Designed miniproteins, single chains, continued (2). Designs and how they scored, part 57

Each design is a single chain, and the fold is of that chain. pLDDT is the mean over its residues in the fold that is shown.

## One batch from the design tools (miniprotein)

Design m5962
Fold by ESMFold2-Fast:
Structure m5962 (fold): chain A 70 residues (1-70)
Amino acid sequence: PLASDEEIKKYASNKEIDPISLKPLEDPVELKSGNIFSGRSLSDYLLSNETNKDPITGEEITEENLRRVD
């Protein structure tokens, strides 16, 4: 199961893990907010919640706001 919104915000300050899956970062993606997520976990979160918004800031995720890390 995906982390709750409160858990995501709590773990977003710990850059060693993906705050959505609570696992080590894989295929990291940085949002405009500077928060980093695993690409698959972010995709799954957006699909399951029927949203295109950053889980932490609530800002819309666009191609301008999403940057692959590496």
Scores: mean pLDDT 68

Design m5963
Fold by ESMFold2-Fast:
Structure m5963 (fold): chain A 80 residues (1-80)
Amino acid sequence: SKLEVRLAFLEAMIAALEAMIERYRERIKKLREELAKEKDPAKKAKIEAAIAQLEKDIALLEAQIAAYREEAARLRAQLA
């Protein structure tokens, strides 16, 4: 079924994007640890900017996952 193939694709994509978010969260954790030990204001600002960018990237990935989850839910309802 075309719907079943699309559902399998969406589930695989959701898993891949969730794995990417976990990698970004681990990077943010390391950057926050670095920020807590940093004394140079210029380096602090650079680390804070890097954290902010990763948080924005995570938000975009979460929005894409939400869209894929909504599509998957609609397809599951059609298959039931």
Scores: mean pLDDT 91

Design m5964
Fold by ESMFold2-Fast:
Structure m5964 (fold): chain A 77 residues (1-77)
Amino acid sequence: SLLDAVVNAKSAEEFGKAGTALLKEIKSLPNEEAIKAAEEAIRRLTEALPTMDPEVAAMAQLLIKELQELREELLKE
């Protein structure tokens, strides 16, 4: 899955490509499914952070923030 590709990314470039694809996929889902997908992605990324290389971890923190902002925006509707 795209989320597995993001969580298992070994470089900033791999993370960026998979993360961009994941965000596009989540944004294409109906609001209810997008919220659930964002929550799952936030959880799995947060759990994986301690095992990531520092450069990948920094990008993962930015993606988590963007997913949190997306979730909050969808919940307002």
Scores: mean pLDDT 86

Design m5965
Fold by ESMFold2-Fast:
Structure m5965 (fold): chain A 86 residues (1-86)
Amino acid sequence: MTLRSIVDVGDGGDIPESTIRRIADAAIRQAKAGNTVVVTITGLSPESVERAAKLISELGSKDPDVEVTVEKTSDSTLVVTFRPAP
């Protein structure tokens, strides 16, 4: 099953590390249950896009059962896909 969510931070906003960790933790749990999770984060500043992408990639790499793909769609938008590893 594919689960989708959108997180809107607002114009040029910063997303707290605690919020990123909460999103990643929930998505990783769903991926371990056999679901594909797509999270779109919008309204970020360019530095927040870079920071969030790195943190999410690190959190995803900690679990061998989950594959994480991070796509920078614009200077203010990230699309993150969490899926079961093959």
Scores: mean pLDDT 80

Design m5966
Fold by ESMFold2-Fast:
Structure m5966 (fold): chain A 65 residues (1-65)
Amino acid sequence: SDLDEALLLITVSVLKIAGAIKSYEVKDGVITITVSGSEEDIEEARKAAELISKVTGKEVKVEVE
């Protein structure tokens, strides 16, 4: 299903950047992911954020430390 495909892609993306992820916060329906790392890590985080937003229906933001 589309959901299963999205979850798989999210899992792979998150595993690639696991060392660059500093924190997650969920507040008032908004998910914020804080990352610190290379530009490649930041772009991968943004891709993961778009997939999470699609799956959850919540706004997902990427912030750089």
Scores: mean pLDDT 75

Design m5967
Fold by ESMFold2-Fast:
Structure m5967 (fold): chain A 100 residues (1-100)
Amino acid sequence: SAAEREAKWREAAIKVLEELKEEALRLMEQEGKSEEEIRRVEEELEKIIEEMKKAKSRQEILNALGRFTELAREYLSDDAYSALLVRLSELVQAANAALA
């Protein structure tokens, strides 16, 4: 059903962002960001994921992804952000394959 497909898509989208959060934090640590800065960014990313879990539409989930990537771009170098986008593409492809 459409509702079942939407539920699976939502679950996959949440999992993608949770895994992308771990990669963003790893990249920040690799770039030598302070423990305090990493903790603050982790809290902000977790808040975005919690807002996404409460989202009532695909558009709200996509808006949350937009805020997530914008926040990551602010704290990462251009090279690290590019690596994060590669990881996002890999996670999205894996999720799409699992949902097919």
Scores: mean pLDDT 84

Design m5968
Fold by ESMFold2-Fast:
Structure m5968 (fold): chain A 59 residues (1-59)
Amino acid sequence: SAAAQAEEEARALLEEGGRLIKQGRLDEAVAVFQRVIEEFPELALAVGLARREIAWIEA
């Protein structure tokens, strides 16, 4: 379904953001998490996780 596809795409972006953090590429990680918020605003859990990661990086 379209919903399952959106969840899979958001999950892939969250995993990419996590990899970028581990590589010290924090600006690129923020950009990827921002994409989750912008492209999948209906996925409340994914958006919440992305926002929390951005807040932690920008602390």
Scores: mean pLDDT 88

Design m5969
Fold by ESMFold2-Fast:
Structure m5969 (fold): chain A 83 residues (1-83)
Amino acid sequence: SHMAEVIARLRALAAEVLEDLKRSTDLRLAIGYAQSLLSTWGELVPEQREFLTRRAEEFKSLSKEELIAALEETTAELVAKIA
């Protein structure tokens, strides 16, 4: 139903951005990709905007490897919150 479609879209967007992060050699650009994803997720699940805004702020200080792990964890947390 609607929630299953939202979760599928969240995961698909996360997978695309994770590939972009892994290919990027520019940390600032990688952070930008991750923050843009969380902004898009905030449009899909407005009830979680405060959580996503706080997480996006945390992304600014991470290394590339930490950013990839944090995005995977944020995806799992977001899905758990709305499932």
Scores: mean pLDDT 87

Design m5970
Fold by ESMFold2-Fast:
Structure m5970 (fold): chain A 97 residues (1-97)
Amino acid sequence: MSLEERFAEAKRLVERAKSMPLEVQVAAILYAEALVFGTPVRLRLDDIAARLGVSRETVRKAAEKLAEQGLVSLEGDYVVVDAEGARKIRAFLEAAE
């Protein structure tokens, strides 16, 4: 798969999630990063908040819900997704549709 194809799929996932609950939007951003750049994904809460136009606290609460489901790990100011987490996020996003 070309980088352009991965980027297009990543964009489609994030756009599709815009009308969904915030946890789905955060999951879509994390999965899009994994799809384009590979795992592990390690994104700052502040960077996710800036991309979604919401507060850091709002993203933290959404990420905590994803962590409770075993989809992500919270490491200080970072959200971390390993290869297994990426597979679980894919299933979570498919179930949200």
Scores: mean pLDDT 84

Design m5971
Fold by ESMFold2-Fast:
Structure m5971 (fold): chain A 88 residues (1-88)
Amino acid sequence: NELQQRADELEKEIEELQRELAELERLAPDDPLVQQARQALLDAEAYLGQARLAISQGDYATAQQYLDLAEKAIEEARRLIEEFRRRL
């Protein structure tokens, strides 16, 4: 299932960004970019959960919409992390 594979790939991206964010939080736990990146990853996890539920129900159209939202949230988290790194 292509959507299941996409969900698994996004889960790995979230896990990688969570590890990167944990390192940045050690440097600047109160930085607004770090806090916003954390929120974006929480949003990505929530969307991924909804996508997996839709996949389990055979609702592939809804799953695709939530996977797209998860990707956008992951991109936002990555953008915020990169912005913070550029300021180090």
Scores: mean pLDDT 89

Design m5972
Fold by ESMFold2-Fast:
Structure m5972 (fold): chain A 88 residues (1-88)
Amino acid sequence: MVEEALKEVEEIAKEIEKIDKEIAESLRRGGRQVAKLLEEGDVEGARIVVDYGARELIERAKKKGLEEAAKKVEEARRILMQAIDEAE
């Protein structure tokens, strides 16, 4: 489940990279951090990283006028949060 979510997030990051490379790289870093926290059993920390990181990236995208990138980050947030919920 988590591996599939990370793959979907990587596909989203590739689409964002066409718009803004910094936001795409930040999303990739966030996905890696979530994977590490889940590997360590820190489900609560993973939730915090997803919620805080997605909020920051959405604000950054909106400030740059990149509405499409903001929507894609929101989609990635939903995918990661669902994977974390399934990890319990």
Scores: mean pLDDT 84

Design m5973
Fold by ESMFold2-Fast:
Structure m5973 (fold): chain A 104 residues (1-104)
Amino acid sequence: KAEERFRVNLSVAGDILRIAEESGIDRDWLISQGASEAQAAEAVRLRRRAAELLQKGTDEDIAEADRLIARAMETVGASPEAVARALARAAEARRQSRELLREA
């Protein structure tokens, strides 16, 4: 019941944060892959700001975090299609979390 809904919500939040981390927004790693120092610094800055907004959890903060993650991915050369797929998966995960909270 409530414990299961809480575990599912924590898993969804963890998956979103893990996807952001696995997107390779580490400054030194990005430079090793051919990003400039300026591109790597900007991507890390955008990711950190997005993480802060995701912790707040409002719909407005989440939308802003998605925009910042998209900009970070674009800064490191991700295709528009890859960005769109990542954002769609994040939105679906949040929709599922919200559905479970509404049913509780």
Scores: mean pLDDT 62

Design m5974
Fold by ESMFold2-Fast:
Structure m5974 (fold): chain A 99 residues (1-99)
Amino acid sequence: MEEREEQERARELGERAAASSPEEARELVTAQESAEHAGIVAGAMARGVAERKGLGEALDVILETAALLDEKDPEKGRAAFEAGSLELARLGKRRLEEL
């Protein structure tokens, strides 16, 4: 697989997830074959939700997505939680530095 192609697909999925219902967003992340891909999609989704609805809503979506994944695949759940939380922490830090 081409890394660029994977990155573009993950960004598109994350953006679609950010614009979707929480149920649809979780489905997009859970459909990923690997923990690494689940993390990439979750990170992009977290950023998109944070930009559209705020950091609190993005954190809630990541927590719910990670909990759902943990029931089926704990590795994917952990990857989604870690990637999403890290992206939100980076966004929060940048916003605080702008104040």
Scores: mean pLDDT 73

Design m5975
Fold by ESMFold2-Fast:
Structure m5975 (fold): chain A 68 residues (1-68)
Amino acid sequence: MSAEQQALLDETLALAERLLADPRLSEEEKNRIRRAVEGAKRAAEAGDLVALQAGLREIKEMAERYGI
C-alpha cells in the first residue's frame, strides 16, 4: 500500500472512531459509518484511491454535521 493510501485509510479510521463514540449518532448512522470503514479497508487492499477518497468524503460529511 502506498503512503497516500495509508494516510487516507488512517484518516478514515480516526474520524470513524470519533463518530462511533459520539452518543448523538443513531444506530442507522453508526451502521453507515461501519459500512464506510469496511469499504475503505477493501479499497486500501485493492489499491483503489478513488474508492478510498469517496469513503473519506462520506465520513467527513457526517463529521461536519456533528462538529467533529
Scores: mean pLDDT 81

Design m5976
Fold by ESMFold2-Fast:
Structure m5976 (fold): chain A 82 residues (1-82)
Amino acid sequence: SQEQLEKATKIAKDKNASSKELLEAVKTLEELAKKDPSLREQIKEAAKLLAKTAQERLKKNPLDIETGYALARALSIIHKVS
């Protein structure tokens, strides 16, 4: 849904979001990508924002495994072509 996409995008832009919140946001984007192909471009944009946030966190703490998983999954969304 649009509401779920907006919530995930807000978390993706939030410098104070926890690693758990980033993982929940990327899970939401993955599920929306499966259910609604019309949101693909907006989901890809949200995934790019999430990847940027995760990359900045990992530069400060390379051992943040949960943020690392969120980054890998966000990059997977960005690189998937229908």
Scores: mean pLDDT 82

Design m5977
Fold by ESMFold2-Fast:
Structure m5977 (fold): chain A 80 residues (1-80)
Amino acid sequence: MTGDEQMQQVREFLEEARQLGAARLEVTIDEDGILTLKAYDENGNLLKRIEIDLSKLSPQQRNELLQMIGDLIRELDEKR
């Protein structure tokens, strides 16, 4: 999977999480630079999960990814 394909998957994940009414987003990064995103509803049910290989992203794409994730986390926190 290319960096551009991964960025498109992230955009689709974040939009789907918003549309499905996600209440919480979990973000983990392992030692190999694999970032895992998990979206949960208000009842704690997993709505969607994706994995992103950060090593395949440019520095610009990595910054965009972190900004998009941060924006969704802030949006979900403001709705609580």
Scores: mean pLDDT 82

Design m5978
Fold by ESMFold2-Fast:
Structure m5978 (fold): chain A 90 residues (1-90)
Amino acid sequence: SELEKRAAELEKFLKENPKVREQLERLVYAERLKRSSDPALQAQGEAEIAALSEDEKEALRHIREAIKAALAGKDEEALRHFEKALKLLE
């Protein structure tokens, strides 16, 4: 399907752009820390998010919307938000 082709293209892009992949992993890690039930880890996550650049903060907002859309079964919407996040991290 077209959706499967676009997903494969994103996987290839991340493999060919390791710095973008590292930035994405750092954003996901900070978000996971913020969502922790441990107050110390939550505070660390909040501090790391506060220290992000404006582009990284916008990318994180798109990552959050992508997760929300994916959980709602809106795969095309999730993919569009993920694509926007990666473009901001280039």
Scores: mean pLDDT 85

Design m5979
Fold by ESMFold2-Fast:
Structure m5979 (fold): chain A 68 residues (1-68)
Amino acid sequence: MTLSAEEIAAYAERARAQLPEAGLTFEVTPEEVRVTSATTGVVATAPADASEQEADDALARAAIAGLE
């Protein structure tokens, strides 16, 4: 299933509220969401009109790269 802009925005706000000490920042737009971790340096993006699987794959790739 695809991600909606409101769903992405709500997800980003909850993540920031729950994990402020982790140094996560979320940039939410109607087209995509970007997740940046100041702790690991990882940058992950998920397009808003992509399937959840495509979005999850993109986030996983960036997260794995940051774990080196």
Scores: mean pLDDT 57

Design m5980
Fold by ESMFold2-Fast:
Structure m5980 (fold): chain A 96 residues (1-96)
Amino acid sequence: MKKELEKKLEEARKKLEEGDYVGAAELILEIGKELDSPLLISVGELARELAEQGKGEEVREALELAIEGAELELQGKYDEARKIAQKALDHLRSLL
């Protein structure tokens, strides 16, 4: 599972580099579900909705923060991961 999550994080980064914000958001949603992280799930769902509306560039920063948060979670740095994921969610909510 950990190696599969690391692979999904690499795929999410690659999709961001390609400008596939919907694909990156869907991967963050999957990662959030596997980590049982309500914050990452919320980030993935909201980022996907906004990216589908053409706000992909505006959600990029939040998706980058979500990837960082997921990496911290995999390292067992749960408090740091939560803070970064919350910052990502707050950024997305500011776009509403």
Scores: mean pLDDT 84

Design m5981
Fold by ESMFold2-Fast:
Structure m5981 (fold): chain A 60 residues (1-60)
Amino acid sequence: MRDKLFDKVAELTRQGKLQEGVELLEEELKRAGVPQSEANRILSSLVPGAAIYAIGEELD
């Protein structure tokens, strides 16, 4: 289940929608009852990790 969410966030990040990917993931994690600390580490590892490839396109 989270695998698909992670894939969606990575896809959004690649499209230059990093902020939208973060918000989508954060909302989904909160709905699932994931603690803020857990959500924070997921966001820090997943979103920036995926964005490292797309950052060159968005960071103009």
Scores: mean pLDDT 62

Design m5982
Fold by ESMFold2-Fast:
Structure m5982 (fold): chain A 76 residues (1-76)
Amino acid sequence: KVEEISKLLREIIELAPSLAEEIERIAVRAFATGGDLVALAREIRRLIERAYEEGKLSEEQARRAFELLDRLASLA
């Protein structure tokens, strides 16, 4: 599980490197509060949505990130 979670988070960061620090901060907070993967996926999804609205991510990058986030949530 931990290795799979780390792999998914790394793939999301690779799609949006400019968001890496915020994604890591969200992940650290989520794991510190008991590892709620659904809450983690929701917070990162909101971050990706804002980045897309700000023109920092393409539609394809956002779609791929959402797919990875759905997989992350399914590990809960």
Scores: mean pLDDT 80

Design m5983
Fold by ESMFold2-Fast:
Structure m5983 (fold): chain A 89 residues (1-89)
Amino acid sequence: DEVVERLENSPSLDEMFEILAEKYPGEEGTVAQIIILLLLEDYKRAEELIKEAGLSEEEKEEIEKLAEAYKKALEKLKELAKKRKKEEE
């Protein structure tokens, strides 16, 4: 998936919002909230927002993949930050 690859290779809030604005125009804020809830492991609230937004099963799977990709990207950034801090001290 090109969208998931873009987010994994260039992890940033700007890239995430650009992807969401392209894929879910007018609903980018709702989808971003769902991703944040998934990152916080608040699966119940994420599921409620998915239902309220009327998202399909396919769209739900895509959003879950985006959340996982973003989580992995954040983990990579944390490791990079730790390495940089160790090299600066």
Scores: mean pLDDT 70

Design m5984
Fold by ESMFold2-Fast:
Order: sequence, then C-alpha cells, then structure tokens
Structure m5984 (fold): chain A 97 residues (1-97)
Amino acid sequence: MEELLERARETLRRIEEIIEELEELAEEAEKKGMEELAEWIRKQVEKFREELERLKKRLEEAERSGDEELAREVLREAEILEGLALIVLGVAKLILS
C-alpha cells in the first residue's frame, strides 16, 4: 500500500511539472504570435489540471480508506495521464522549435 501511494504521488508530481512546462510553452507561443497553438496548449492544460485534481482526490480517499485497489487504479490512470501530457509537450516543443 505505502509503495503504491508513494509511486502515485511521484507520478502526480511529474504530471504537475509537465503542466507547468506546458503553461510556459503557451506563453512562448503567444509571444511568437502563434495564438492558435497557445490556445490549444491552454485547453490541454485545463483538461490535464482537471484530471490531476480528480486523481489527487481519489488518492487521498485511497489513503484514508486503505483501499489498495483504488490506489492501484489511481496509479494506472496517473501513468496514462503522464504519457498523454508528455505527448502534448513533445508536439508543442516540436512546433515551437
């Protein structure tokens, strides 16, 4: 259980770091006059922040209840979200390069 909670927390922290980097890239896109790219990145950030908050709340529930299955589900969903966020980050960086 503790290992699952620790891994989930670390994954959520990495997602937050990716979101912060995406927000910086959105500002860079806006400064370069790439308004459509900036808007697209901001929409992705909004979706990722909503999912991140949902996962954080579910992880807190898993910790409070000792629900190991819920902790495993949160970790799986967090790993998927991290992968999606990294793809968006890669695309944004490629266009801005």
Scores: mean pLDDT 90

Design m5985
Fold by ESMFold2-Fast:
Structure m5985 (fold): chain A 90 residues (1-90)
Amino acid sequence: SLIEEAVAAVRAGDYETAIALVEELAKRNPSHEEAKELARRVGDVIEEQGHPSFAAAFYTGVVIQVIGLELEGESAVPAVLAVGDAIRRV
């Protein structure tokens, strides 16, 4: 599953692949529950790595990007890109 692949990528330190998998999930019109599960699973791994602020940012970015409902009139892509930028600084 995309969720399992994203978790594996983050554990390997491959944050670019994790971001690409989030974009792929968004294109497949996932349910709100699928988006939450992805964000939670990836966030847990980042917290285990000692970066709780990045975990929170990733959770927010994934939920906004995948659901597409919380930024009316704007793309959620900037939120996911901001999360990716924050992760790359680690």
Scores: mean pLDDT 61

Design m5986
Fold by ESMFold2-Fast:
Structure m5986 (fold): chain A 78 residues (1-78)
Amino acid sequence: SMEEARRLLLEAVRIADKYAHKDSQLASAVTGEVIRAIGDVLDGGDPVEEARRAVREMARILERYGDLKAAAELRRLA
């Protein structure tokens, strides 16, 4: 549902926000992924599927940057 997708994306943003202000490249990458997912949902994609895909990609980004705790939280959310 749209409500579930909204909840997933908002929680993912909250998790990522803890780290976004500390590294401009990391912040840009995470923000870009969230914006892309929102665009895909608005363009007619399945809301929950697109949200879960975005959350998984955000987890990969954070894991690559060494934020294992945030990545683990995002993987549980997805």
Scores: mean pLDDT 77

Design m5987
Fold by ESMFold2-Fast:
Structure m5987 (fold): chain A 99 residues (1-99)
Amino acid sequence: KLSEEELERMLEEGVSLVAIATASVVSLKTGDAKMAVEMLKKLLERGVVVSSESVELVIETAKALKDKEAAEELKKLIEENGIELTPETKELLEEAIKA
């Protein structure tokens, strides 16, 4: 039985993923990863629950665009908000920063 709180959390996670996916597509089309990073930042500032999949998508966007500055800003945002990354996602972020 899904509680009202569980349903709200699922909706927030789904909405955040769609918002990040949209910003990532715009970033890829414009060549500017900052749009995806800014979307993640605004969601976190509003206390929205962000899935690890949403964070991974932003990291992949920065890596695909070879935007080291966006990747470094993303690393700071993750650290400041205490977001726990899988070992695989952590390595992906380090690769984005090195690229």
Scores: mean pLDDT 77

Design m5988
Fold by ESMFold2-Fast:
Structure m5988 (fold): chain A 81 residues (1-81)
Amino acid sequence: SMEFEEILKEMEEIGKEIIETIKELLKDDPQRARQEVAFAEALFKHMIKEVEEKNDLEYAKEALKGLKKMKETYEEQLRKE
């Protein structure tokens, strides 16, 4: 469905935004930044693959909601600087 494809695209976009926030949060610790970015990239790739394989719109909506909450959490950490 169009809605399902839109959710997948939004998940990809949010994942990229979270990765950029992690890089900014850990700009003074490049080794840790590399490890955290690698972990996050693997996690988001896995989540998107599971959403695609499950092909369940409600599951996709919950996964997107989880990513949005994760993004907000990282952005709050960045604001504490």
Scores: mean pLDDT 86

Design m5989
Fold by ESMFold2-Fast:
Structure m5989 (fold): chain A 81 residues (1-81)
Amino acid sequence: SAALEELERRLTEELRAGLEKYMALYPDASETELRGLLDNWVRTAGRELEAQGVPRADVERIARRIREELEALLREMLAAR
C-alpha cells in the first residue's frame, strides 16, 4: 500500500541519517560494532511497527529492505574511510 511504502521510505531515511551521524561522531567504530548497531535499530523499528498493527509479513519485508539499504550505505561509508 502507499502508506506502507511511505512508512518504509521515512524509516529508511531516518536510519540512514542516524548511521551517517553515528559514523561522523565515532569515526573509529569497528565494522562489527556498526553492523550490531544496524541489527539493533532494524529490530527496534520492526517491534514498533508490530506494536502499531502493521502485519508481520509487511514488517519482515520492510525490515529486510531497510537492513539491505543500511548495509549498502555502511559499505560505501567504510570504503570512504
Scores: mean pLDDT 88

Design m5990
Fold by ESMFold2-Fast:
Structure m5990 (fold): chain A 78 residues (1-78)
Amino acid sequence: MKVLSKEEALEAFEEMLKLLDDPRLQAAVRRAKERFAAITDEELAKEMSILAEEALKALKAGDWVAFERAFLPLVTYT
């Protein structure tokens, strides 16, 4: 699986916002995106990029359980 660049990960957050209809989840995604953009630690940014890709992939597949597993660390660590 291709590791996302920081720019591609930010695009993944925008795609998640287009797929989500719940305003609370949209607010959580916007917050995670803002916090992710502020990360200066390259290792943490890389790990969060992987989680963003996994969350988007799960959401596109309709796998809500996999989405929550990837998204929860994005919200809690960022």
Scores: mean pLDDT 76

Design m5991
Fold by ESMFold2-Fast:
Structure m5991 (fold): chain A 94 residues (1-94)
Amino acid sequence: SAALRAEIDALLAEIEALARRLGASPETLAVIARTRQLAHELAALGDEAARETRRMLQAALDTMRTTSDPAVVALLVGILLQELEELLAELRAQ
């Protein structure tokens, strides 16, 4: 849905803004860009995939807000990317 896509885009923008504010490396920002691509691909699969993607993004953002360390942000973004890749693989295997 357009509403779920808008919520996903807002969460992705907030994750990137937080990462940039904390001094994230270009490599971390590239992982965030890949995360955005996967989130858009997941949202295109349907509303259930979009809702699960939104939940994962919100959980990652909430955890990122607890740190001021760019190394911890890099770790959390890496975990988020892996979780989204696993979700996409599961949905494509069905």
Scores: mean pLDDT 89

Design m5992
Fold by ESMFold2-Fast:
Structure m5992 (fold): chain A 75 residues (1-75)
Amino acid sequence: MLEDISKFNLEAIKIAAEVNEFLKGMSKEKQEAVRRQFTKLLVDAQERIRKGEVSVDEAIARLRKEVDKLLAEAK
């Protein structure tokens, strides 16, 4: 249980670092919009894990896919 939560948190930190790198050179407004959407995706993933709707591995895979889509749409 604790190991799974740590695994999710470590992947979330890595994804957040990638998002911050992607946002370099973008307008402040666009950076804030993308960060708000990312935070919402992260909270939704954590809530689904908490409710037992998805496994940690499924939540990580879904978060990665949704973030990739978010960054593609931000261009």
Scores: mean pLDDT 80

Design m5993
Fold by ESMFold2-Fast:
Structure m5993 (fold): chain A 54 residues (1-54)
Amino acid sequence: RSQQLLEQAKQDEQGSEQLLQLAKQKESDPRKQAQLYTASQILRIGSEFNRELA
């Protein structure tokens, strides 16, 4: 039910933020930084989708 979707959304948002912080700390490789940003955005989109469904 909706509470499960909200919990999943929270986990995805937390993961997204962790990936963004990792990307900022690992600035030595622009390709890896871009991949981390992309992964972060995917998690954020999923989180928002789950919140809308909840």
Scores: mean pLDDT 75

Design m5994
Fold by ESMFold2-Fast:
Structure m5994 (fold): chain A 93 residues (1-93)
Amino acid sequence: MEITLSVPESTPLETLLELAKQYLEQGYDKVTINLYNDQGQLTGTVVATKDPNTNSVYILRVYRDGRVETLYATPSDPRAGQSIRVPPIPPAP
C-alpha cells in the first residue's frame, strides 16, 4: 500500500522523517512526500520504504536536479512508536 503526501519545502527534516515513519507504522510499504515551494512548484521528494522481509526502513530524498540523499537507513525498531509528536491531519479526500 502506497501513500503520497504534500508538504512545504521548509518542513524540517525531523518532521519529514517522523511523518514517513508514522505512515510506515500504519502498514504502508511506501510513503512519498512531495516538497513544494511557496509558488506551488515541486522542489523535491522524500521516499520512505519498508522491506517486509527484514523490516528495514530506508528513507531517501530526491532533489529536482536528480541528486539522491539517504536520510535514514535502519531496521524498524519497536521503540519507533514515538512519531505521535508531529500530528498533521492526513489528507484523505
Scores: mean pLDDT 69

Design m5995
Fold by ESMFold2-Fast:
Structure m5995 (fold): chain A 101 residues (1-101)
Amino acid sequence: VFEDFLKGWKYLKEGKYDEAIKYFEKVREAVPLDPLPYILIALAYFKKGDVETARKYLEKAKEIADKNKNYFMKMVLLPLEPLTEEGVKKAEKLLDRIIES
């Protein structure tokens, strides 16, 4: 699971969004109550220009974060909700701190 997550993250940074989505989908299936893979899949779809699919995954991530009372993931979701370049950049900076710490 963690190895699939790291591979997905590497592909996302390399701009290989389809490969990133495949690895994050594996993580999502293994940990379906974790909002993080849903957020990362949404980011990949947004970067591909598929805003509608990105929004659907963000809404699922919000639902899971609310159900789990995951305050930290809600902090990542807040700047992402409008699906703007500024919001995505703020969320990416927060994700970098979480993943690369």
Scores: mean pLDDT 77

